# Designs tried in a protein design run: designed miniproteins, single chains, continued (5). Part 52

Each design is a single chain, and the fold is of that chain. pLDDT is the mean over its residues in the fold that is shown.

## One batch from the design tools (miniprotein)

Design m17787
Fold by ESMFold2-Fast:
Structure m17787 (fold): chain A 65 residues (1-65)
Amino acid sequence: MEELREEIEKLIAEMNSLKQKLIDEVTKAREAGDLEKENEIVEKYTKKGREIQAKLDELVDKLEA
């Protein structure tokens, strides 16, 4: 149980870090007027976020079992 909680906490931290990096990189792209780069950043981080969310869902299901 504790090991699952630690892994969930780690993934939550990764998700929060990913969101902050997305905000930082999107902001820089917007300031530069680089719409193409902004779109690339959003797509890249959205995909990574989905992967982390899928792992979180699996671990939460195991914790609730």
Scores: mean pLDDT 81

Design m17788
Fold by ESMFold2-Fast:
Structure m17788 (fold): chain A 85 residues (1-85)
Amino acid sequence: MKLQVTIELEIKPGTDLDEAVARVKEILKEFEKKYGAKLISLEVREVNGKTYIFVTVEVESREVADELIKKLESIPGIEVKQVSY
């Protein structure tokens, strides 16, 4: 069964938001090509002076989800804060 995963990413102070969003989209396109991952939604929100990217994706397995999370966490200036299945 396909898994729907929501990943909450915090953009650290001093990070270029447009570059961070572009890098997130690049990784999502890579996972679409390699694993058939489907982007459901991507939303940028500012809450209490912090900027977040909320990514919801549909993946075929937990292993693909875990690999995606590790790749997103490797982006400079981005921290994975929460993951929900």
Scores: mean pLDDT 85

Design m17789
Fold by ESMFold2-Fast:
Structure m17789 (fold): chain A 82 residues (1-82)
Amino acid sequence: MEEYERDIKLAEELQKNPKYAEAGKHLLEAARHRIEADRLEQEAKASPDVETARKLAQRAVDHGAEAAEHYTKALELIKKIE
């Protein structure tokens, strides 16, 4: 939770500077996908039905991959600004 709050705050700060606005948008999307992945993982763990749990876990993995992609794009954009 605190980890994602930090990323959201960083994204908001970066968006205040036009130079970093695009990187900030990607960090915000990365945080959103991580929050969704964690929510789906918790739902999967709580589900008594194995098939439902499997599908929720797969969706969590997919959101995790989206988060990683957005995070990578944010880092690439920041590096170009150096």
Scores: mean pLDDT 82

Design m17790
Fold by ESMFold2-Fast:
Formats: sequence, structure tokens, C-alpha cells
Structure m17790 (fold): chain A 106 residues (1-106)
Amino acid sequence: DEMMELLSAVANTLIPAALFRSMLKKNPNLNKEEIQEFINILETVIKKNPKLDQKIKDILNQLKKLYNSKKINVDKVKKLVLEAIDLLVEYANKQEKKLAEIIAAK
């Protein structure tokens, strides 16, 4: 069912985006464990949404590289997470628009 696939895509992107915002607000000084949580959430999002923009996959790779660095640049991690939030919301908005068009056509 195309409508259920679109609803699932919206939920599977907006929920992680909200979690990322909450995590950034709760702890402005991200520790290594919190960075690992961002990576784990983003990997799950990409797995559930294989049609996501390559830019989101590139952000995941950059976060993994920063996580494995000797000195973690926390400001760069925050910037990448904010960019991931924007891309996830943009993807969700495109799926919501498709859903609205299907509902209007019925």
C-alpha cells in the first residue's frame, strides 16, 4: 500500500529528527556515547529508508570518522547532526506532499 509506505517513511524520518534535536538540547557538550547514539540512530534510519539522499549517507560516514578520531571535534559533530535533521525533515516533507496528492486524487 503506497499510502502506508509514505506514512512509514514520514514517521521513520521525523521521529529520528526530533530525537536528534532533543539530544542536542539536553547535552550541549556531547560525549563519545552520545555521538555513538547519533550514529546508531542514523544507520537505522538509512536502513529503513534506502532511497534517502546520498548526502545523509555521507554525513553518517563523516560522523563515524569523527567518532574514531583521537580528538573528537564536537562542534563539527553538532553541525553534521543539524544538517542530518534538515535533510530528514526535507525528505519527510516530500513524502507528506506525495501522500496529500494521493488523498486528493481519491
Scores: mean pLDDT 84

Design m17791
Fold by ESMFold2-Fast:
Structure m17791 (fold): chain A 86 residues (1-86)
Amino acid sequence: AQQIAFFNDLIAANPNDATAYLNLGAAYLNASSLNKAIAAFKKAIALSPTSSTAAAAYANLATAYSSLGDSAKATSNAIKAAQLAA
């Protein structure tokens, strides 16, 4: 709850902060708010598609989709994370 509010405030101050969206997604993932986590990670990727932030966001998307039972999307996002880290 406190972490989610903090990152929402950061995003309000800088709406193109890809790292803030990555951290917001992670906070939602820890809260089991899987759909909100997925949306935040996708926004982080959109803002910074070729960075270490994007690699981390794809890895976290794989975890979120795995938690939803979507093994195909989990695998696809894990592959994207590995490709960006190479």
Scores: mean pLDDT 84

Design m17792
Fold by ESMFold2-Fast:
Structure m17792 (fold): chain A 90 residues (1-90)
Amino acid sequence: SAEERVARLVAEVRRQVEQLLHQAKSMLKHFPKELVKSAAETGLGVIANRVRLEARKDPSLSQEQRDALLAEVERLEAEFRKRLEEMIKE
């Protein structure tokens, strides 16, 4: 169903975001904070844009389902940025 597809996309984004955050934490041991933040933001953009593109290409999603998916992706991006900033603080 369309609801199951949305749920799978959200779960995939959540998994990729957690992996990206884990990689950022590892990178902070060897790289400047500014470089890690830049790399993490780039990775987040790739993840988010992929899902936005899949949402636009799927004709089985209603506009309401598409808007809900995009809103959840935006919320996950905001949560990631907050956690990244907290991680970067000494």
Scores: mean pLDDT 85

Design m17793
Fold by ESMFold2-Fast:
Structure m17793 (fold): chain A 79 residues (1-79)
Amino acid sequence: EELVKNIKKRAELGDPIARLVLAYLEGEEAFQKEVEKLRNDLKKILGDLTPEEIEDFNTFIENARRQAEAVKAELEKRK
């Protein structure tokens, strides 16, 4: 309860990791849609991404997934 509430507040402040975590808790399909949204938003700002920018983005998404998995595991322990 409190953990999810805190994550929602962070997402409202524009934290992309918090937004990805909330999407992951809804399911894999929701997570992938949020990833695609972030990628498209980044492309609109920067244009076509360089190979280095693609690598950095993929690393960011992997880190967000690990955070989301940890949050999901913690919530399942509280059930």
Scores: mean pLDDT 78

Design m17794
Fold by ESMFold2-Fast:
Structure m17794 (fold): chain A 92 residues (1-92)
Amino acid sequence: MEKAEELRRLARETERVVEDYVEKARKTDPVKGAQELAEKLVQLGRQAPPVVGEELYEGAASVLRHKEDIEKMVEAARESLERVRRAVEALI
């Protein structure tokens, strides 16, 4: 489809942002990292089609919901990435 490459780019950017958070979360301030990840996910969601944007916004909320437990925040970030990937695949 005409916009398939744009959707794949969005999925790759989401992966990059999530992986960057996961790598840094255990080394620095995990709560600050989660806040920065959530902001980036929201920014990506504003540029995305509604179906993908909804998953990015929910991902941001989910990561912040678990801020008391770094392992749960990391898991929420990974689950959000998988949901975004599935939404992108459904549109391609």
Scores: mean pLDDT 79

Design m17795
Fold by ESMFold2-Fast:
Structure m17795 (fold): chain A 97 residues (1-97)
Amino acid sequence: MNEMEKLIEKVIEELERFAEELRELIERVRRGERVSVSELQQKILEAEILIGIARIVLGVAKLFGDASEELLKRLEEAIERVERLIEELRELIRELE
């Protein structure tokens, strides 16, 4: 495994950790737990920053060909998963406003 593949794996781990945190927040809101809209918005911002970093890493890895196609697909899937959760959380925030 080269340095680029190690970086991609760490980015995937962070995206998966954020996905779990977003799912937990969505579940808490859906259960009627009182969660601050500002806390939800802050979590969305943090996730969007991570997605931005992940997309840069994906683009660089594709440009230089330094990562396996399987690993690149895993990164793309992790990005898409977090993006879908952000959209779901944004919809819930609209219902809370």
Scores: mean pLDDT 85

Design m17796
Fold by ESMFold2-Fast:
Structure m17796 (fold): chain A 81 residues (1-81)
Amino acid sequence: SSLLEKFEAGFERAKTLDDESARMVLRSAIGEMADYARSKGMPEEEVKALVEEGMALVETEDVDAAIERLRELIERALRKL
């Protein structure tokens, strides 16, 4: 399965969880994306910026908005790789 399919499965799962558990799933997805980006040679400063942007979305948005914004962030990051 593609990495995007794995993230989409995680996002659908997050929608069925309580707020705190959903946010933990989203933080895990950010970590997995960061690890993948590093493995593909993304500069550490760009990986750091990706993590900071993703974590801010998880902390400041409601869960549904955080999921949608993280989807956009991950798709944008994957296009750069």
Scores: mean pLDDT 85

Design m17797
Fold by ESMFold2-Fast:
Structure m17797 (fold): chain A 89 residues (1-89)
Amino acid sequence: TLAEEAGRLAAEAGVLAARGNPEALPLGVAGALAGIGGEAEYRFTGDERGAARDARAGAEVALEAARRGDPRGVELAEEAIRLAEEAEA
């Protein structure tokens, strides 16, 4: 689903940010955990919109972290936000 894909991409963006810049580590970890949570949430609740909202929140944190250290994380986080917004619609 779009919500699961958004959560997965948010988690990848957060991991890249955390690995790319030590100063981005706390935000990168937070974004990655939120992305994982969003991806998993759909499996437990069946609520795609709820999962998408949580994945988007994680992606926004991961995007801020990635802007501080890893351009690849920026692209993944922006795509995660786009997919989450589509799932929320």
Scores: mean pLDDT 80

Design m17798
Fold by ESMFold2-Fast:
Structure m17798 (fold): chain A 68 residues (1-68)
Amino acid sequence: SMDDRNELHIHLQRLADELSKVLSPEQVAEIVRKATNVGMEALDAGASVEEAIKRMDEVVRELVEQYL
């Protein structure tokens, strides 16, 4: 739904802001792109927004660990 996509978008914006404090713009863009794809695919597959965010956070954590 639009509400679920808006909540996911707000979460992604907060992630981008926090990551921008410690990572380069290119690294932030790559992480946000991959997280967005995972979150949107989860919503399209019928997952809840909470489940979509959880999957996104797991991908973000893995990529951040690779960059730091």
Scores: mean pLDDT 85

Design m17799
Fold by ESMFold2-Fast:
Structure m17799 (fold): chain A 61 residues (1-61)
Amino acid sequence: SSELEKIKEEVLRIGVRIVIADPSPEVRARVSELGRQAAAVKNVEEGREILEELKELEAEV
């Protein structure tokens, strides 16, 4: 859906910001895993859960 596409775009944007703020291997690995999961989701609810995890990670870096 259009909403799911927007969520996937936001995941990519936030992921880039996190890696710029903390380029450590641990943070990069977590961002990569969340991005992979987001690319594979087929519904908005799952996409939002991943987006929230990524936003929590952004708040920690």
Scores: mean pLDDT 84

Design m17800
Fold by ESMFold2-Fast:
Structure m17800 (fold): chain A 60 residues (1-60)
Amino acid sequence: SMRDKEMETLDAVSLLLQENRDKITKQQAIEIVNKGWELFEEGKSVDEVKEAVQELIDSF
């Protein structure tokens, strides 16, 4: 369901934030969460959201 996809996407973004906690600021974490939501609303897959969020983290 769409709700299951939402929860899976949020869990994936949360995990990436936890894994990278030591190298991101509070403001960057907000940016990452907003990017994840934006991509989810655009209909991107969980894998596409994970890839884009990881690329954003790696750019910091």
Scores: mean pLDDT 81

Design m17801
Fold by ESMFold2-Fast:
Structure m17801 (fold): chain A 55 residues (1-55)
Amino acid sequence: SASEDQAIRDYLAGRRERLGVTAVSADEVLALMKKNPIDYAQAKSLVDGAKANQA
């Protein structure tokens, strides 16, 4: 869904800032992940874990 996609983008943007990785935008990474259902599911799982840690 759009809200799940946005959550993944936000997570990737924050992770990139912490790791100093700036090669591609979060939108580009999300688009690549969507081409592989396994990668998309893994990204969704990481976002859910990050939200739990912030609660």
Scores: mean pLDDT 59

Design m17802
Fold by ESMFold2-Fast:
Structure m17802 (fold): chain A 85 residues (1-85)
Amino acid sequence: SPTEQQLQQIGSRVRQLQGRALRAMGSGDKDKAIKTLKEVKEELERLRQEVESLRTPENQDEVDDLLFMIDLQLKQLDRQLKLLE
């Protein structure tokens, strides 16, 4: 369905954002890392809202799993930002 395709695309984007955050942390440029991690955080927060909007009776488990993954990444980003700032 279109909804399932959107959830798959969001999942792929979450993985891309994880990679972007990891590369930023490894870059050795603290100021660029902080900027990138904040941008990643803002996009993950937007994707979280989009995932909730795609919830249907049929996709509860998929939505909950994706939200759990996003929430874990947001917590990790908050910890990383606190260490860098």
Scores: mean pLDDT 88

Design m17803
Fold by ESMFold2-Fast:
Parts: C-alpha cells; structure tokens; sequence
Structure m17803 (fold): chain A 74 residues (1-74)
C-alpha cells in the first residue's frame, strides 16, 4: 500500500494509503473518519501517481474507513 494525501472540500489533507490502484481509479484507506459521500470531488497526492489526480468518490465503507475513487479524465 502506497502512502497518499486526500484533499476534500472544506478541510485540510487527510492521510491515507492506496490499497488498490488502476488507471481509472483507486481504493484508499483513510487514517481518520471523514464526512464524505459518493459524488464528492477529491484530489489524491501520492508517489505512486505521476502527479496530483482529481477524482470523484464512488463508494464509502465507513466500517473499513475506505473510499473508492474514480479518476476524472485529463
């Protein structure tokens, strides 16, 4: 799992880990619970990515504290 920072609307960066990564999206495990919903836009920063990636949250698992994100087209 690669370390990441997730930027959410209205708050500072949340530390996370990329648990799954593809060209189309990622699954992120957050270090803390966040109030986030499907449809929210995020920016993901990680050394596993060629640069900061914009995405949309497609699923939230609050028990596992994971976000599924679909990357937006460049």
Amino acid sequence: AAPALVFLRGRGPVRARIVELSPEGAVLRLDEPVDVAPGDEVVVHSGALPGPRRGVVTAVDRAANTLTVRFLEP
Scores: mean pLDDT 80

Design m17804
Fold by ESMFold2-Fast:
Structure m17804 (fold): chain A 91 residues (1-91)
Amino acid sequence: SKEEEAKKLLEKGRNYATQALIAASAGLRDVAVRLFKKAVEYFMKAADISEEAGKEALKLLTESLQAARDLHFEEGVKILEEGIKKIKEKL
């Protein structure tokens, strides 16, 4: 179903965001950047399925943004802010 597809995309986005934060915490900046970009791509795909999935994607991206800010990871903050902006434009 559409709901199951959206849920799987949100779960993939969340997984990549979590891995990105772990990489950032370990000082693996280039790895973290690639993983945050993957997280945003999956969250954008979920948002394309439904407004409800888009709202959940925004929630998860906002949580990841706060964590990236707490780590002072400026490159990750920029990627996540751009992702949030793009999803808001679709809603």
Scores: mean pLDDT 90

Design m17805
Fold by ESMFold2-Fast:
Structure m17805 (fold): chain A 61 residues (1-61)
Amino acid sequence: RHEELLARAREAVAAGVLGVGELSEDGSRLLLAVYDPARGTIRLFEGTRDADARLVREEAV
């Protein structure tokens, strides 16, 4: 899941879009991949319906 979202985020950043999101099939989890221009990285956050998102991965663009 993380690898697929990161690949989509890299494609989106190349197209000028700064992030992509994915909701789990049951709607209980949210994954967000956001480009950080200050670091030159894509940062992946995971959240639940009831909780704040947390950083789970950070990879170079």
Scores: mean pLDDT 72

Design m17806
Fold by ESMFold2-Fast:
Structure m17806 (fold): chain A 68 residues (1-68)
Amino acid sequence: SAELEKQAESLIAEARRLLAARASRAQLEHMRGGLESVLAKLKEENADESLIERVEETIAEVDRALAA
């Protein structure tokens, strides 16, 4: 849905802002949860593969930051 796509874009943008700002572990963990939730919904709706891939890439970036 257009709403899910907007939510995904918003979460990607917010995650990138938090990563650039070197946000707290708690903020990054919360963002990761939101990204995983929207990813599951995008896959259920068979949304654009490129958007799904961008969400997955953003989760990987958050995971990398959390591992540091």
Scores: mean pLDDT 87

Design m17807
Fold by ESMFold2-Fast:
Structure m17807 (fold): chain A 85 residues (1-85)
Amino acid sequence: MQEAQELNEATMKKIDELLQQALADPAKMMELLKQIYDLMVQTAQQIVQAYFTPEEIAEAQAQLQKLQATLDAQLATLKEHLLKV
């Protein structure tokens, strides 16, 4: 429990620092926003792994893979439609 709280606080502080850098240099804003997003995803995954059972994680992973396959199929259809229009 303490480890997840410390990780969350450290991540929030790092996000604030990256946001301040993005505001100071708009040319780097897109790169810094991507770093913030990646950091948030990584922290969320670490918290989930700390609090959920391996079976709950496996079921969530299976649902995410199914959703990703559906999105990939829809993106492929959209790409084909855009290329042929």
Scores: mean pLDDT 68

Design m17808
Fold by ESMFold2-Fast:
Structure m17808 (fold): chain A 82 residues (1-82)
Amino acid sequence: AKVTVTATKEGAGKGLSSLAEDVLGGEEKDGKLILTLNVEGEEVKVTVKPLEDPEKVEVTIESKDKELAEKLAKKIEEESKK
């Protein structure tokens, strides 16, 4: 499953850290941050792309578990609205 949301940089960080048990890897490629996270025992790939607003990012979540990807996306979006 693949889910994309627009978030604040702070909200993306808070949303990811609240659900991620571990960070398995990270790299910067083509101006994007690519993270591999362990979330509820599942490996999740997250791509963070900076937007024209320096406080905003586009977050793409890739997981075999659609519900987990949607849960993580929703948490990131909710943290970005605070």
Scores: mean pLDDT 78

Design m17809
Fold by ESMFold2-Fast:
Structure m17809 (fold): chain A 89 residues (1-89)
Amino acid sequence: SSLVTQLPKSVTVAEGSTVTLQSYLGDDEATVTWLKDGQPVSGTVTFEGGIYTLTIPSATKADSGVYQDVATLPDGTRYVSEPSTLTVV
């Protein structure tokens, strides 16, 4: 199956902004992990209608980095999104 991830290549926001990153998987049984600079990110992740959303409320300059999501299916199949670079100014 074709996995579609809809992360923008780069995003620039002002400090204090809410940032929302979304990916479309279409599989309800996947476990999604968000990565920042290759490390797991703790944040609010929601799933609705095949869309996984990471929300970063009130972004700080420390939130700047390269974001990706990783979807793991129960059978061990793993999908990795294209990277998205977030810059907080």
Scores: mean pLDDT 73

Design m17810
Fold by ESMFold2-Fast:
Structure m17810 (fold): chain A 74 residues (1-74)
Amino acid sequence: MEAEQEELRARGEAEGSEIAGEYARRVLKGNPELAEEVEEFARKLGEQALKDPSKGIEYAKKAIEKAREAIEKA
């Protein structure tokens, strides 16, 4: 049960990171370098969330926040 909850959290966090990267890429399509930077950041956080599911929610929030900041700067 708890192991399954951890897996669900890790999955949600990985999906959150992917969504954040896609969102940034779509908004920043005129600036592919910025979109790539956000996607790379989100990917790293997703990988970290898989290694430590207990902190995955925080990693997902960081990925979303980074994407939002990049969009505002664009």
Scores: mean pLDDT 64

Design m17811
Fold by ESMFold2-Fast:
Structure m17811 (fold): chain A 77 residues (1-77)
Amino acid sequence: MEMTIELFRTLAVISDIYLRMRQKRASPEQIRAFDAIVAEMKARLSQAKTVEEIREIAAETIAKLRELFPDIDIPDF
């Protein structure tokens, strides 16, 4: 049950980043890179069996998104 809460929190942060990206009219290359990062996150989350694994996947995903969007303030999960 706690695993589900962590997953929803992570998805909420990703959704907020997506909306900010759309509002700032990100380039097609940035959109493709974002989609690739999210796809990798979803693949890893489908294999995750613990809250710790979900947190690690979330942290790595957020780090990659910060590198992709240095001009966007990305909060911690």
Scores: mean pLDDT 73

Design m17812
Fold by ESMFold2-Fast:
Structure m17812 (fold): chain A 93 residues (1-93)
Amino acid sequence: MAAVRGWLRAMRAEVLDLISQGRWDEALEVLERSTALAKKRFPEYAALLDEFRRRAIELIEEAKRNGWSLEEIRERLDELVAEAERRLAALEA
């Protein structure tokens, strides 16, 4: 659904903005709460959304531990979003 892809992109933008401000805990909170809301709105994609949430949280925690640049975090998060969008398109087909 176009709405789920729009949600993924909006969440990515908000998470990256919070990380750029050093607000790491708030970025993790947004991932948790936004994904929970999306799972309620799109229950058919709950498993995909939960996997995306887990992988995105692991990525952010690893980035914080290893001192990744914002550009590297953006690139890795974009890879996760692209994978989720491809899997979503396959489920819509």
Scores: mean pLDDT 82

Design m17813
Fold by ESMFold2-Fast:
Structure m17813 (fold): chain A 84 residues (1-84)
Amino acid sequence: IDELAEKTLSKDPKEAYAAARELAQLQTVEAVEKLAKLTDSKDEKTREAAMEAIAAMTGSKNEEARKAALALKSSKNGEVRLAA
């Protein structure tokens, strides 16, 4: 999880997006918490990748991960929902 989160800091948009997508595929509350920290990053590319991964996790089959992702979207309403 930490390794995947670090890859979202990549300057390569494909690597950042792939890492965020991998975090979303883990479908765990821990992955949502890592994505939440990335949405507060000063790096615009990192925030963008994290926001897209959070949006993907709102459809998760893991109820805990889905609930955490929805709660995060509520706290970041103005930023996250514009991207969705």
Scores: mean pLDDT 66

Design m17814
Fold by ESMFold2-Fast:
Structure m17814 (fold): chain A 107 residues (1-107)
Amino acid sequence: KEEALERIAEATIRLRELSKDVAPQVAADVQATLPDIGPLVERALLGSPEEAREAVREMVEKYSPKQVRDALGAAANAAGYHRPDKADEFEEVRREIEKALDELEKA
């Protein structure tokens, strides 16, 4: 569903804004654990908001919903590790991404 894809993109852009001061560290952590999808996560976090939307679309087109959930969840978890003062906000974004991906999988 186009609606679910837009919700994933918006949640990913929020993750990008909340983590922008630690984005290189978060991207490196994701690439270390998930090297295949990691470059798309790096683009989403370090690029423009438009590049983040494009990266999310490419993730959804090329990877399973589980792989996208694992990758974006890993990014949110890594961001919370580097910014524990914002851990609750990153957990909220992680839950938003998971819900949107569940809606996409059910479509």
Scores: mean pLDDT 84

Design m17815
Fold by ESMFold2-Fast:
Structure m17815 (fold): chain A 86 residues (1-86)
Amino acid sequence: MKKEELEREVQAAMGLMYFGLGKLLASKGELEEAHEWFLKSGELLKEAGDYELAVEVLEEAIELLREHGAPEEMIEELEEKRREIE
């Protein structure tokens, strides 16, 4: 395995960890913090080249934040990140 391949695998793993942290924070009502971790998750998964997973986690993040009553501006930022990956 090349260093670049390992770096991509690490980025994907970190992206999933950030997504998990975002979900935990959202469940506690910490929507601003959850939003930041969701954005970081999408970016890391995009950098790792896992576009399908990046889109999936951003879609789940959007639905979760909507369920918790997040401001539309916060939702739009995640939707923009999702469109960037498509």
Scores: mean pLDDT 84

Design m17816
Fold by ESMFold2-Fast:
Structure m17816 (fold): chain A 71 residues (1-71)
Amino acid sequence: MAEEAIRHAAYVAALATIEVGKENSKFALDAAVRTAVEQGADPEAVRAAAEKSIDLAYNQGLTPEEAAEAA
């Protein structure tokens, strides 16, 4: 389902941010967005969720799972 693909993309983006830092997380974000779009997710919704997840994980200290759930 597209919603689950969006959540997975947000999780991957948050995880990459805490592992390699916010600057390098764009590679993971681009890959996750592409995968979710291929599964029928709206590109704009995926980007918004992933960016929110990155902010929550990197700036607020949430876990990747918590950030993805909140996004």
Scores: mean pLDDT 71

Design m17817
Fold by ESMFold2-Fast:
Structure m17817 (fold): chain A 92 residues (1-92)
Amino acid sequence: NLEQSRRLLDQGRRALRQGDYDSAIRYAIQSGRLDPNNYQSVDLLGDAYYRQGNYLAAAGSYLQSSDLYRQQGDFDLAQQRYDRSRQALDLL
């Protein structure tokens, strides 16, 4: 449901700001499952994994986000997320 996806995304962003990375990850995953076209859920997932220090998972999420932005025609954000994916892998 789109409304539930939006509420979960908002809760996830709040959790991320408060340093609750586990909750941010769970909300991002749930939001993305309800609205697979919402690339903001994948962005939140990447940011949460990165701040948690899970660089491998962060890299994967950023790469997926990059692909989604590219499919939407947002090449600048796609490149930025690709670069973040590579940077996360360099931290391993």
Scores: mean pLDDT 86

Design m17818
Fold by ESMFold2-Fast:
Structure m17818 (fold): chain A 79 residues (1-79)
Amino acid sequence: SMDEKIAEELKEAARRAARRLGENALRQDPSARPSVEAILEGAEQLEKADPKTLAKMEKDAREGLELMKESSEKLEKKS
């Protein structure tokens, strides 16, 4: 039950992150469209991910969130 909820929350967080990353990339460089499409397709494939893939995504998502938090803290300290 808890593992199922965590997996779904991570999939949702990954989908949101991919969408935001894609939107930001397109705003900075419209020629990034093929890369953005690849990211969005990857996010869609999370819905079909098996438990092993989900475990990898969980690890990657946790590492990504830590890096984003660290980057945000560094930005706030400088500004």
Scores: mean pLDDT 65

Design m17819
Fold by ESMFold2-Fast:
Structure m17819 (fold): chain A 63 residues (1-63)
Amino acid sequence: SAASAAALRSGREGYRAGLAGDAAAMATAPHEGKRLVEEHEVSEEARRAVERGYREAQKAGGL
């Protein structure tokens, strides 16, 4: 689905941003991913990607 694809992309970007310490990307991608998961039915893969991205951004101090 479009929502699953968008959530997967946001989760992966959030994860990469967290690893790189990219504050601007951490301010957007993890939050968009969580919003998509809350508002839409997404695949298990997309949900896990969003959770991983959010966790990495939080660990990096970007949330």
Scores: mean pLDDT 83

Design m17820
Fold by ESMFold2-Fast:
Structure m17820 (fold): chain A 78 residues (1-78)
Amino acid sequence: MADQLRQQGLQFRQQGNYRLSGQYFFQSGQEYGNRGDGRRAAESFELSSESYFLSGTEEDIRQGRSLQRVADVIRANL
């Protein structure tokens, strides 16, 4: 499931739907994290952050910064 969510996030990014891309990468990161796959969780949160920054709204930029911090914490504990 997490791999499918990540793939959908990539597809939405290719379509220019950055907000939806960010949401799917976020869900992918949560599922990898729940399975104990910290590296893939961090990568997915990093991709989510990037997609939210590409969306460009103030709300999405704040969400992106939050997710970047989450990814940094996960990587620090690997």
Scores: mean pLDDT 87

Design m17821
Fold by ESMFold2-Fast:
Structure m17821 (fold): chain A 62 residues (1-62)
Amino acid sequence: GVSEAAAERALAALRAGRGGGAAAYVQFGHSTGDEAQEATRRAWAAVEAGDDAAALEHLRAG
């Protein structure tokens, strides 16, 4: 998993339209590139749906 601070930074990057930056933040939790990309995709879908809480949970899980 990633630290809470890393997940919060990743959420901020997604909300700013910087999906690539969010994936890099998830990788700080020792996730594989594929795991980080999948967590970022799920989080981005949640942000687009207006569910920032779900987005944070996806980023924490990556």
Scores: mean pLDDT 74

Design m17822
Fold by ESMFold2-Fast:
Formats: sequence, structure tokens, C-alpha cells
Structure m17822 (fold): chain A 73 residues (1-73)
Amino acid sequence: MAALVAEVQRLIDEMIARLRADPTDTAGLAALQARIQALLDQLKALDASPAAWAEVQAAVGRLQAVAAEILAA
């Protein structure tokens, strides 16, 4: 489970970097979103702990903050 949480965090950080570099790369961003969703589905199937979900939620919060920043610009 820890490895899956770490991979979700890594992909979210990659998505943040891609959004900052080129927010118009809709195909690349959609591919990263699909990979993140697949890992989230695996975490659900493995009945991940509330602590594991808290770590994922913190990473999602960082992505949402960056998306809001880009939309405000």
C-alpha cells in the first residue's frame, strides 16, 4: 500500500509540473489523470487505511491549489 500511495503522490507532482509548463496539453494531462485514477481504484480495491487516504487527499489538495492558481491567472 505505501508504494501505491507514493506512486499517486509522484504522479500528482508530475501533473502539477505539467500544468505549470503547459496547461494546454490536454492529451498529456488526461493520460496522467487516467493513470492516477487507476491507482486510486487499486487503493480502493485494497481497502486502504484512512491514513493512506489522508496522504492522497493532501496531494490532491496541492493539485487543486495549482489548478486554481492557473485559472486565476
Scores: mean pLDDT 79

